# Designed miniproteins, single chains, continued (4): the designs that were tried, part 68

Each design is a single chain, and the fold is of that chain. pLDDT is the mean over its residues in the fold that is shown.

## One batch from the design tools (miniprotein)

Design m14493
Fold by ESMFold2-Fast:
Structure m14493 (fold): chain A 70 residues (1-70)
Amino acid sequence: MEKEIEDFINRVKTLYEEGLISVDDIEQAIKSLKDDLKRDKELNLLSEEEIEEMEKEIEALEKVLEEAKK
């Protein structure tokens, strides 16, 4: 995973562990990233590598959400 994705995921985990964000906030972040990816792909603004990176970020956040729901 790219360093930037790891840093973002770690920030989300820290905020959740500190009680500063909720499960709903994580779900909203995932939805926002999926919407951004769809929009950016429609505009042909993303490289193949950028698309792959965003997909990995979304997958990593979905794993955080699964752990948070337990």
Scores: mean pLDDT 76

Design m14494
Fold by ESMFold2-Fast:
Structure m14494 (fold): chain A 72 residues (1-72)
Amino acid sequence: DPAVAAVVLPGFSREEAQRIADEAKARVPGVLDARVIPTDKPGTNVVVIESETQEAADAAAKLAEELGRRRR
């Protein structure tokens, strides 16, 4: 079964969160999918990362969080 990690991105639009998700998927080998899910909080989205291994999921989540911090 695939490993899953989630990253909360407050202060980003859905489009910006999707760009972060797409970049994390493109840059981390072993990632199967990266999806953006809006939350009930305005301006807050969650990136859900599915990968073949927990190591890849954690690496992609860490990259997504770093990209979020860098873009603020």
Scores: mean pLDDT 79

Design m14495
Fold by ESMFold2-Fast:
Structure m14495 (fold): chain A 76 residues (1-76)
Amino acid sequence: SMEELKEKIKELLLKAGFSEEDAEKAAERITEAAQKAGLSEEETLKIVKAALDMALALKLTAEQFTQLVVDELLSA
């Protein structure tokens, strides 16, 4: 479900050091983008994890990470 996907994304972001507020906002936007794109939970989580690895390596902000994921999902 969308709620389960949102919670899984939020948990990943919290574990990666995102604040509660940033994790909630990012998870909501990413889940909405995934639904609009018609992507599965599995495909969405793969994209999120790959983007998170890149964001941590490049020291991206929460907003930059979120935009990266949203853009990738909407171009899929």
Scores: mean pLDDT 86

Design m14496
Fold by ESMFold2-Fast:
Parts: sequence; structure tokens; C-alpha cells
Structure m14496 (fold): chain A 105 residues (1-105)
Amino acid sequence: EKERIEELAKAEEEKVAADPNDATAWFRLGLLYYKLGDYEKAVEAFEKAIALNPNNALAWEKLGEAYFKLGDYEKAVEAYKKALEIDPSNEKAKKNLEEAEKKLA
């Protein structure tokens, strides 16, 4: 499974190298890096996806999850709030926001 995820990440890396404006490929790359536990690379990929498509609520949610894994709870809170501004019905983002805010208390 890990080797397969690494192969998929390489394919998405080649795709964004060929087309750096492919927001969907950047988002998929972020998800793959997150699954590999490479949270710093996941943040970079999600930031690229969001720069290209700032209304992707799921990308903001996943950026928050990556920041939370890195212990950057302030940035996780900001990302989750942005996800909820775009999609107020996202119960997972609400739950994750509450958890990140508890870390800052």
C-alpha cells in the first residue's frame, strides 16, 4: 500500500510539473503526501491547490488537518474557519475546529 501511494504521488508530481496550474492535481498530491505522513509536503501541495482554487472547502479542511498534525494549531484553526465560510454544513470541519481550539486553550 505505501509503495503504491508513493507511485501515485510521483505520478501527480509529474502532472503538476507539466501543468503547475492543475488545482485538482495539487489537491490530490496533498492527499497522497498526507497519507504518507509527509505533512510539510501536504501543506505545500494544499496551499498550491488553494492558490489556484480558493473556494475548494475540502482543500481548506485538509490543509487544517495537515497543520494540526504538524502541531500548528493556530493555522489549523484559520484553515478550518475558511472551510466553514465556504461550506457551513461541514460537520467534520466543525469538529476539527473545536479540537484545534481546545489545543490553544
Scores: mean pLDDT 90

Design m14497
Fold by ESMFold2-Fast:
Structure m14497 (fold): chain A 92 residues (1-92)
Amino acid sequence: APPYRLPALDYSKSEKEYGLALLRGILAWLRHENAPEEAIEVVERGIEELEKVDPNDSRKAHDVLSRTLQELMDLLSPEQRAALKAALFAPA
């Protein structure tokens, strides 16, 4: 079984709570796929930054999440980006 689980979009959760669950799922996926160390480090830093955000500051949480995902995508190959998008948007 894959070591990661992606959360369903839940509008009752804060942006921070959803973002943390998403990034932790991505981190598990990157480790499973033996992704580049730089990609793993980007997600780990994003998780650390997001944990420090106030749960009521949805804009700051969104900014941290968006920047982390953009930096991650820039470090991945086109094939790895396609695989990650498939894992995020087409769960079994």
Scores: mean pLDDT 75

Design m14498
Fold by ESMFold2-Fast:
Structure m14498 (fold): chain A 63 residues (1-63)
Amino acid sequence: GELAEAVRRVAEKNGGFLTENQAFGLGYMYGNLKAAELLVEAARKNGGRISTEEAVRLAEEAE
């Protein structure tokens, strides 16, 4: 979906990861608080960053 595509683009631009702030912002921007929560929690558990493929997987799960 649109959120998963946006997550991939942002993570790839960063060099292969999504930050907590980007995770929250993308989930909020696309009106998907479930995705925001899942992505932020995953990033926190991984030292504030989540890999591109894991971020896309979680965004797709929330869509």
Scores: mean pLDDT 84

Design m14499
Fold by ESMFold2-Fast:
Structure m14499 (fold): chain A 118 residues (1-118)
Amino acid sequence: SAVEELVELTEEMQALIGEFVREVNAAKSVEEIKAVVERYVERLEELVERILEVMEKLGRGEEMQEIAEELREKVEELVERLRNAKSIAEARKAAAELVHAWNEFLVRVGELLEEALA
């Protein structure tokens, strides 16, 4: 079902965020953190697009598109901040804010799913 597909996609996204956190924590330089972010941002964006497609099937495409656009704008801001980071502390702060933005997206996806099933 579309609901089962959405749950699977959100679990995949949670797992990928966990991998991202582990790789950022293992990184020893600004350049290593930037390389981790480049690899994960694209993969997470692909999952966001798949979640949007499933939400469209559930009749919540418009609300989901707005949430996805807000996430995209925040990710672009944080990637630019990370690109300009001059210390490992600044890079880690930007990476932590990316994790927060992706987790907030997943909370909002869960809220929309609950509303769609009501």
Scores: mean pLDDT 89

Design m14500
Fold by ESMFold2-Fast:
Structure m14500 (fold): chain A 78 residues (1-78)
Amino acid sequence: SSAIERKAAELKEEAERALEEARRAIEQGDFDSAVRHLSEAGRLIKELSKLDPETAEELAREAEELLREMLQRAHAAA
């Protein structure tokens, strides 16, 4: 239905914004902010998976890549 399609689009946009904020935080070395934004993205992706599992899976892979980058940078900084 159009209502489900609209909600899925809104969740996708919110998740993409959270992932972009996480990426910026990682680039700045702000790992506390990066964790908060990745956690938010994870919640949004989980909700999206009920409506659009294919798009949610793509965003989950992006979130995993950002988490790995964050952990590598945090380890290198320690």
Scores: mean pLDDT 89

Design m14501
Fold by ESMFold2-Fast:
Formats: C-alpha cells, sequence, structure tokens
Structure m14501 (fold): chain A 68 residues (1-68)
C-alpha cells in the first residue's frame, strides 16, 4: 500500500515542471515513508482540499489505493 502511494507521488513529480510543486511532492514522499495508514488517509483528505488541481487529483488517487 505505502509503496503504491509513493509510486503515484513519484509519477506526478516526474510530470511537473513547477519547482515549488516538485519540492512539495519530494517532501510528501519522505513523510509517506513514515506515515501510518490512518495518517496517509488524513494526508489524502487534506490534498483533496488543496487549491492546486494536481494535488487534489493526487489526494483522490491515494484514497483509492488505501481502499484496497
Amino acid sequence: VREEVIKVVQEVLEKTTDPELQAILQDLIEKIKTYSKEELKELAEKLKESDDPILQELGEKILEILEK
């Protein structure tokens, strides 16, 4: 589960050219490595509330992975 979440974040990181968003995504990968399933769910919900459509989509994908 955690590895699948990291993979999705890495795929978004590879597609983005925004250095600020790249920094956010790199920080998220490091946090995800230490997070519990409950913390990952809370993170995904917060990402869905973001003003950035890329982060919103990422949050939705993470929730789908966690529901498996």
Scores: mean pLDDT 78

Design m14502
Fold by ESMFold2-Fast:
Structure m14502 (fold): chain A 58 residues (1-58)
Amino acid sequence: EEEEKKKEELIKEGDKSLAEYLEEKAKEAEEIAKKNPENKQAAEGAEKLRKKAEEIKK
């Protein structure tokens, strides 16, 4: 055990939770966009949330 490793692991777990949350929100927005293809906000929101989740996963 090393304090640096422990801190890094906690940050990774936090990032995983955040990425999971963003993915879930992206799914919600994608579903809205599918039902309402004229709703540009939903489609753009879903794309933005997906990209954020991908960035967090790095």
Scores: mean pLDDT 71

Design m14503
Fold by ESMFold2-Fast:
Structure m14503 (fold): chain A 63 residues (1-63)
Amino acid sequence: LAGREFRALADYRARAPDELSLRRGDVVRILERLPDGRYRVHNLTTGEEGLVPASLLAELEEV
């Protein structure tokens, strides 16, 4: 999963200082998968990094 690109499925407002707010359609790169079901991501749209729930992300597929 690290280095993979995902798309935000919905708008999300950060609920903690270590979380990242997302807008639907933002493209993020996965940096780390946490054991609590969150990913540390780099938002390629905004340049910001933080934690987001994995359930908000869909893998970008075009093989």
Scores: mean pLDDT 77

Design m14504
Fold by ESMFold2-Fast:
Structure m14504 (fold): chain A 68 residues (1-68)
Amino acid sequence: DPEREAEDAIRTAKELAEKAEKSKNPVDQANYYTAAGIAVTAALWLSGDEEKAEEVRKYINEAAKKAE
């Protein structure tokens, strides 16, 4: 079920980006953002929807800019 797996990967990417924003450790923050990027790539491969993958990448980038 590629569509369901892609949706799960997108949800995982967003959750990882949120964990990165919440993290107070710069190493953990970087690791979560990296993992989120990997999840977005997996979503693109599963769905073939490049536009949707790009939207999720923008979400991750916006989260990174808001990180304190």
Scores: mean pLDDT 73

Design m14505
Fold by ESMFold2-Fast:
Structure m14505 (fold): chain A 81 residues (1-81)
Amino acid sequence: MSPAELAELIRRAAEAARARGEELIAAAAPEKQEEVRELVERAVALAEEAARAAEAGDLEAARRLLAEATRAFLEAGEIAR
């Protein structure tokens, strides 16, 4: 997989995460919606940063940022329950 192919894959994953995140926010109890929104926004921003790192050929930074994005998104899902 080339850096450009990896960046494209990450960008598609970020778009899917944004759509899923909107569903998580809508499904969350009103008192939790703001916390879920903040975590979803953080996860998407980190994934977009990971795509830029991958495109630049910085695969270590891309990997680290993807791990952080995944953690934020999983936390959003936990809170939305």
Scores: mean pLDDT 84

Design m14506
Fold by ESMFold2-Fast:
Structure m14506 (fold): chain A 55 residues (1-55)
Amino acid sequence: GAGREELERIVAEHPATSGAAVAARAALQELDEHPETSDEEALRWARRIRETYGV
């Protein structure tokens, strides 16, 4: 879904050690550990990461 795809984009577009990529990988792990999490919530996580790190 859009939320997962946006988190994967943040990981792909930034250096692996960047704050944005580290946060996006942690969010993807949370999605895998908590399958009850909605894609809409994942999209909110991705947007917050982009705002926080200015990316």
Scores: mean pLDDT 86

Design m14508
Fold by ESMFold2-Fast:
Structure m14508 (fold): chain A 65 residues (1-65)
Amino acid sequence: SSMRQEILRLIGEILRLIGEILDLEAELKKETDEERKEELEKRIKELEERRKELLKKLKELDEKA
């Protein structure tokens, strides 16, 4: 069904975002430049917000299934 394809697509996007966040958090731990730290923190925050939006969409699809 098209709903299952959409669920799998959202799961795939969420997993990719989690991977990116973990990579950026690892980079942040190694970073010594404060300006670069601020850029990494901002990027992590943006990806966290996108992850929350995708999780909400996934929950809505799961509740309708």
Scores: mean pLDDT 84

Design m14509
Fold by ESMFold2-Fast:
Structure m14509 (fold): chain A 91 residues (1-91)
Amino acid sequence: SEIFEQYRRLLADPDSIVVAKRTANGGVVITGGNRDSTLSYVKGELPPGEDRATVEEGARAAQEYVRNSVHGPPDENVNDISEEELERVLE
């Protein structure tokens, strides 16, 4: 999966912010970025109060934060889905 490959690249970059979350119907939401790229992906239904535009804005905000920060990724890079399960969902 191209999306899973992008996710893994961001996750391996210590100067990135990336989060993957499960959706209620077995889908996934991915948001993140580093200095050179952004990643925003939605499969399935978003949680109440979220939409695709907020996910895309989150990815842009992550990239801007990384570009302007000398610190590594924040503690908010906590995923509620394992890398193995994410790979299966994105296939």
Scores: mean pLDDT 72

Design m14510
Fold by ESMFold2-Fast:
Structure m14510 (fold): chain A 65 residues (1-65)
Amino acid sequence: MKIVAVVAGPTLEEAKEGGERVKKEHGADEVIPLAGASGEEARAFGKELEEKTGALVGVVGVASG
C-alpha cells in the first residue's frame, strides 16, 4: 500500500525539511509539502488524497522557527 506524507509548514523550505524527515523515519513513499497551510487545511487535503488514491496518508505540521 502506498504511503504519502502531507507536511504543512509556514514556508515551503520548512515543509520540505519536515517531509524529508518523515520519509526517512516513517518510510513514506511520497512527500507533499504545503506552504502556508493550517493543520486543518493539511488534514482536509490528506483526507481527499487518501480517498482519491487509496493510499495511506499521514499529515504532519511544522511550526515556525
Scores: mean pLDDT 76

Design m14511
Fold by ESMFold2-Fast:
Formats: C-alpha cells, structure tokens, sequence
Structure m14511 (fold): chain A 62 residues (1-62)
C-alpha cells in the first residue's frame, strides 16, 4: 500500500522542485532521497509531486 505521511506544519517552497505544504496535508512518500529531503506526492492531487523537508512529516498510519 502507499507509504502515507502527514505534514506537521506549513511549508513554503524555496525552489520550483519543492512542494508547498499545509499542516494536515496527506502525502505519499515516493523516495527518501537523503535524510533531509523526501520526494512526495499529494494523495488528493497525485500530479503534484515535489521535494519536502522530511522533518515536517509524520507517519499517517498511527
């Protein structure tokens, strides 16, 4: 199944490859590129894909 996480805080992108977050956004993790940055997509808008700080995400499956 999809690896789902929830944004714990809002995030404004610094680069065009990054995804904007609102607190409570549900995201599917596609790749853990490194310890700081993950490639995610929105569950409600799967065409929206981008990098986000991993520290802002928590598991949705708890």
Amino acid sequence: GPELYVATEDYTPLLPTELALKKGDVLEVLRRVNENWWLVRRVDAPEEVGYVPASLLEPAAA
Scores: mean pLDDT 84

Design m14512
Fold by ESMFold2-Fast:
Structure m14512 (fold): chain A 62 residues (1-62)
Amino acid sequence: SAAEALAEARRAGEALRARLQAGEISIDQAFTEAVRRARELAERYGVPLEEVLAAIEEALFG
């Protein structure tokens, strides 16, 4: 469902934020990974890429 896709997107964004804050990845790497994960979730759940990416970015950047 779209709700499940958005929940997983938020968890993905939170995980990326944790890695960014730990210095494990750069901002550019975090954004690249966010786009890749958004595409995977959009394909898996059949939801618009834009909505999933927005959810990841909101969780990643605040």
Scores: mean pLDDT 87

Design m14513
Fold by ESMFold2-Fast:
Structure m14513 (fold): chain A 66 residues (1-66)
Amino acid sequence: GAMTEERIRELREKIEELEKERKKLLEELRKSKEASIEEINRLIGRILRTIGEIEQLRLEIKKLEA
């Protein structure tokens, strides 16, 4: 129904936003040759969290499309 389609649309939009954030964080990591170990670890942590959030949203979409 329309409500399910609207929810899937919202989840896809969130995934797109998170994928953009992931790409930005990867660029920051790539440019961080002079960064401290602590800053690098923080960036890696943020990247991993973003990947986890994307995967969780993808699973929600699969459940709604089932």
Scores: mean pLDDT 83

Design m14514
Fold by ESMFold2-Fast:
Structure m14514 (fold): chain A 86 residues (1-86)
Amino acid sequence: MTVKIVLKNANVGARIAAIGVGVEIELQGGEMESTIEGDTLTVTVKGASEEGIELAKNFAAGAEAGGAEVTIEQRGDELVLTITDP
């Protein structure tokens, strides 16, 4: 499954945290890439493991607890976690 973590309006610390989670997901399986476009950081891991998916969900839950707006969408074999103002 492909996991995408989309960070909108994120500060530098939140971006570093998202990249770190992406690396941890890749270490459990899959291939990571990251893209920055304006105020949006997208971390994509293709072929993520079940453990990697749980890491992504836990990251999103932590951001939500910190006051971010979180949307989780499953689109076929792709899980998209959108985090705004983390």
Scores: mean pLDDT 83

Design m14515
Fold by ESMFold2-Fast:
Structure m14515 (fold): chain A 66 residues (1-66)
Amino acid sequence: AEELRKKAREYVQKAKEAILNGDKEAAMQYIKEAVEYRNKLRELGDTQSAEEIEAELKEVAELINK
């Protein structure tokens, strides 16, 4: 579970960095990776961590649409 949380957070961070660098394609790939780890966290019952990742992904999606 801890490893999945770290991976999800890593991909969210990479997505934010890619957006700041203007690389929307890389950002979308990192978002997909973070979503996969978020889904694995939900499957394991770590709903709190999954909701935190979901909130960060919504923030990232807003940045892409600007």
Scores: mean pLDDT 80

Design m14516
Fold by ESMFold2-Fast:
Structure m14516 (fold): chain A 57 residues (1-57)
Amino acid sequence: SAAEEARKRRILEGIEAALRSPDPVIRRAALHEARKVLPEFEGELRERLEALLAEHE
């Protein structure tokens, strides 16, 4: 649904922002969350999340 896609996009944007944090604790938490939610993502949003994981750890 459009609402579910919007929700997942907000989650991805939050993870992207957190991964750019200068605080290593925040970045580590963001990586943990990204891995946790990855199975729920599909298509282009999943590809973006996988690329973020590959770039950071």
Scores: mean pLDDT 84

Design m14517
Fold by ESMFold2-Fast:
Structure m14517 (fold): chain A 98 residues (1-98)
Amino acid sequence: MEEEILERSRKLGREILEHATKTTLEQLKKLAELTKDKDPELYELYEKAIKAVEEERNWAAGEDVILEKLIEIKKKKGEEEREKFVEKLIEASKEVKK
């Protein structure tokens, strides 16, 4: 059960990041800019993901940053707060459609 919950969290994190990763690095920067004034927590997360991708030269590094945040939220605040955070990430990703 614990492993299934963690795997689902990983899958949701990948699905969210997939919306950004199917675009260029500039789309992650656009997500950060869109959330800058609206949601400081999402802005900080996207900035960390951008830095990780730039430092590692690997899109998977950005995925890992987002996944770690989701796992941390679940452990500290529980599943409902994690689901709400996932929903916020999905909505932000939709706003960057071309």
Scores: mean pLDDT 71

Design m14518
Fold by ESMFold2-Fast:
Structure m14518 (fold): chain A 63 residues (1-63)
Amino acid sequence: LVGYVAEATVTVPKTGDDDLALRPGERVLVLEEVDENRVLARSLVTGREGVVPKSALRVVERV
C-alpha cells in the first residue's frame, strides 16, 4: 500500500547514491515500492528521500 508511515528497526547505512541512511527509531513516509525487497521513502526527520530495504522497516501508520 502506497503512502504509509514506517519506523527503522536497525541502522541503515548509505551505501549508494540513491540510498537513504536511517537510524533506529527514525520514521519515514513510504512513497512507492521499488521492488519486492525495497521501497522509496522520505525521512520525516531530515526530509531526504531514497531507497530503503523493507526488512529494515516496521509499518506504524497507514494513511
Scores: mean pLDDT 79

Design m14519
Fold by ESMFold2-Fast:
Structure m14519 (fold): chain A 73 residues (1-73)
Amino acid sequence: MAEELAKKAKEHAKKAAEAKLAGDDEKAKEHLALALKYVKEALEIAEKEKSEEGLKAIEKEAAEATAYIEKAN
């Protein structure tokens, strides 16, 4: 389930970037906050499960989410 949280983080980060490009800074900020929350939760679960493969998958999704967040700035 940690991978699903990372995927949700990426979706919210993408929506934040799209909202920023559309000039909706408030909506961009809301989606950015959700993206950061889901990344944190996904990493905590991966650490508890001690899954190296799961952690790498989450890191990849988190890196993609971070790239979208940079575009939202």
Scores: mean pLDDT 75

Design m14520
Fold by ESMFold2-Fast:
Structure m14520 (fold): chain A 73 residues (1-73)
Amino acid sequence: LGDIALEVRELVEELRARGFSNAAIVKAAQLYAKKLLENPNPTEEQREKIRQDALAVAEAADAAGETWTPPAL
């Protein structure tokens, strides 16, 4: 859990530095966390693929103009 949280934070910081929207960042972070939970000890090649998949999701969400709405509490 702690290691996955660190990996997700690093991705979030990278996406934020690249100027992605909050909606894109959240969507990419969710995919990245899901993939790491499915395979918590990925190879370097698998890790890079998961990172690229997350980046593609962020780009698609940003291009689509997706907005993040917080869930009603």
Scores: mean pLDDT 74

Design m14521
Fold by ESMFold2-Fast:
Structure m14521 (fold): chain A 67 residues (1-67)
Amino acid sequence: GWRELNKKLVEKIREEEKKLEELLKEGKATKEEVRKEIAKLIGEVLREIGDLIQEEIEREREKRELE
């Protein structure tokens, strides 16, 4: 349900933080350049998360009707 989805979102955010650290360690970009790219990626991820949240709400309603 919602709690499981929320836990997955928190874990995903932490994973992205680790990826950012790895990019900085590799010296492939400056902190500001990486942050700018991550900001754009976060915008896309938030859109996908919104869709997943909407689907989870609908699935919870269906499960309650079946159980």
Scores: mean pLDDT 70

Design m14522
Fold by ESMFold2-Fast:
Structure m14522 (fold): chain A 66 residues (1-66)
Amino acid sequence: MDKKIQAALLKALAIASEGVIAGKSKEEIEKEVREYLESLGLPEEVKEKIVKKAVEFYDQLVADQK
């Protein structure tokens, strides 16, 4: 269970970093991460936590580029 959640988190962070490189917005990255997690059938609480971490990671990457 935890290992699968960790793998989903790492993939969500990869989606965020790829999106920043592609010039995507925070809202677009959040949407892509949500769609990915929905395809995995994860519980809503777990999906929300992973989305939050991916958005926080996006914010860090964007702040570092300023």
Scores: mean pLDDT 79

Design m14523
Fold by ESMFold2-Fast:
Structure m14523 (fold): chain A 77 residues (1-77)
Amino acid sequence: MSEEEFEAEVLLALGLIYLTIGKMDYEKGDYESAIESYEKAIELFEQAISLATGDLRAEAQRNLEEAKKFLEEVKKK
């Protein structure tokens, strides 16, 4: 594993944590906190995509799309 691959894995993991926090806040009706967490997840996934290749990049891209969908949903509240 290269340093870039390891960094991409860490960024993906952090993005998943923020995506989970955003989902929890959304379920609690804390839409402002959910927006902040989804925006942070998007930023982290975009950074992971820039460093990742192959399956890791595909996973980061999938999670980015999901985070963007959740962000658009919460912005309609």
Scores: mean pLDDT 87

Design m14524
Fold by ESMFold2-Fast:
Structure m14524 (fold): chain A 55 residues (1-55)
Amino acid sequence: SMAERERRARELADRAAKLYTEADKLIQSGKDPERAEKLRAEAERLMAEAVELTR
């Protein structure tokens, strides 16, 4: 159903937002740039999946 897809998309977007926040903190602190890149990449993949669910 559309409502179930919207709910799942929101959950994925929320997870992505948390990963972006963690990555940004790592970048700002100058700690573990490789982990920051990995977290951003994962967040981008979750956002792509969320967008696909709303099409």
Scores: mean pLDDT 86

Design m14525
Fold by ESMFold2-Fast:
Structure m14525 (fold): chain A 105 residues (1-105)
Amino acid sequence: MKEKLEKARQAVEEGNVVEALNYLADILGLPKVPEDASDEELIAALRDILNAVGRDTSLSPEEKLEILEIVREVAELLYRRSGNEDFAVVSALADIMIYLVKKEE
């Protein structure tokens, strides 16, 4: 877990969004995102990750927060690259989920 989260964080910092999403997908048991993923495929992958985190009962609050923060940063980066407002919506949803996790103690 921790090693994969650290690798996902590093991938985001390097701008490698697909690599970051694939580390998160592996953690959550989700399908791999292709390297040439379309905006639609990236949006679907981000939504699947948010849904998986929201439904997961095995992840600690700290692990959920790290995943959600990575999702937010990926969505913000993709929004800056594409201008596609759907990525801004995903970023906002991740922020709301971060707030809710922090409130649960």
Scores: mean pLDDT 85

Design m14526
Fold by ESMFold2-Fast:
Structure m14526 (fold): chain A 80 residues (1-80)
Amino acid sequence: AALSFEQIKAAIIAAVLPLLEAGRVDEAVEIFRSMVEHFKLSREQQEELVDALVAEARRRGVPEALIEEFRARLEAWLEE
């Protein structure tokens, strides 16, 4: 049985959000990258996933500085 993109997105958010809440930005980036590579997500799916993850992090009260650090590190990885 294959997971839908919505299920994959929920799984990645569930794995990454606790690390962001703990201030573990390096680990959050590594897990995000590994899961994106594992599920073979397209660039569009990656962008949607980042937007959804950032929105959920804000809802849970993750500091904007940590959200910006996480986003900047992912953008740097995507632009390589």
Scores: mean pLDDT 82

Design m14527
Fold by ESMFold2-Fast:
Structure m14527 (fold): chain A 65 residues (1-65)
Amino acid sequence: SVAALREAAARAKAAGDAAAATGAWHGYQMFLQGNEEAARRDLEAALAASRVPEAAASLKEALGA
């Protein structure tokens, strides 16, 4: 869901994972614009770049939702 994507971005930022937070926010914006394919790629890239387990778990949850 869009709400889960926004929440995942906020959690990544709070956890100090700047790369994951930036990628998740960009992916969230792409979903709002109707570009679901680009949003998914941004989120997958953010997950791959994430080094904080808590942030990674939130991104996985958002991708699965």
Scores: mean pLDDT 73

Design m14528
Fold by ESMFold2-Fast:
Formats: structure tokens, C-alpha cells, sequence
Structure m14528 (fold): chain A 63 residues (1-63)
């Protein structure tokens, strides 16, 4: 269903962003920006939670 598709998309985006963020500080900043932009368009609560968790993990890596 649409919910499952949105959650799967968020998981794929989050996994890709986290992998990129681990490569370098520049890639972490790019991933953080891309996740924040995705979060503006996503309304599904579970999909949003996945993206917000990925953002928090990348923010912690940048500390």
C-alpha cells in the first residue's frame, strides 16, 4: 500500500544518507541537507520518524 511504499522509500533514503555521511564531513553535510528537504514533503508519520532518526544520527556524527 501507499503507507508501506512511503516507509520503504524513507528507509532507502535514510540508509543511503547514513552510508554517505560515514564517508566524509562534506558528504555528511550534503546528506543532512537532503534529509531535511525530504522531511518537508513527507507526511507519513513512520516515514517522518525514519528520516528524523537519520538526521539525529548524522547531527551526532558532526559533533
Amino acid sequence: GAHDAEVARARRIADSALAGAAESRTQALVALHELREELKTVTDPEARAILEEAIAQIERLLE
Scores: mean pLDDT 85

Design m14529
Fold by ESMFold2-Fast:
Structure m14529 (fold): chain A 92 residues (1-92)
Amino acid sequence: MDEAVNFIINAINTAIAEGGSVNVENKGDTVTITLKGLSVTTIVALALQAIGLELDGIPVEVKIEGDTLTIKIGGLSQEQINKINNYYNSLQ
């Protein structure tokens, strides 16, 4: 599941690099990332990477609405969730 943490951090960094916005929410063992203001090419690339995680057996849901990409990743440990939240909060 370290692959999921690395993906989430990379998605956050990619959104910031493009001048977009990032929101991270946690409920139980699930993290939801909402990315806004990204180019279509970046949205497609991140969505394909998220599907790659699903093929590796990680629970992933992807939703694209206009310029908004929502990725929901489940099956995460509390340690993984803490790493994601600590990283996200460090950017605020």
Scores: mean pLDDT 83

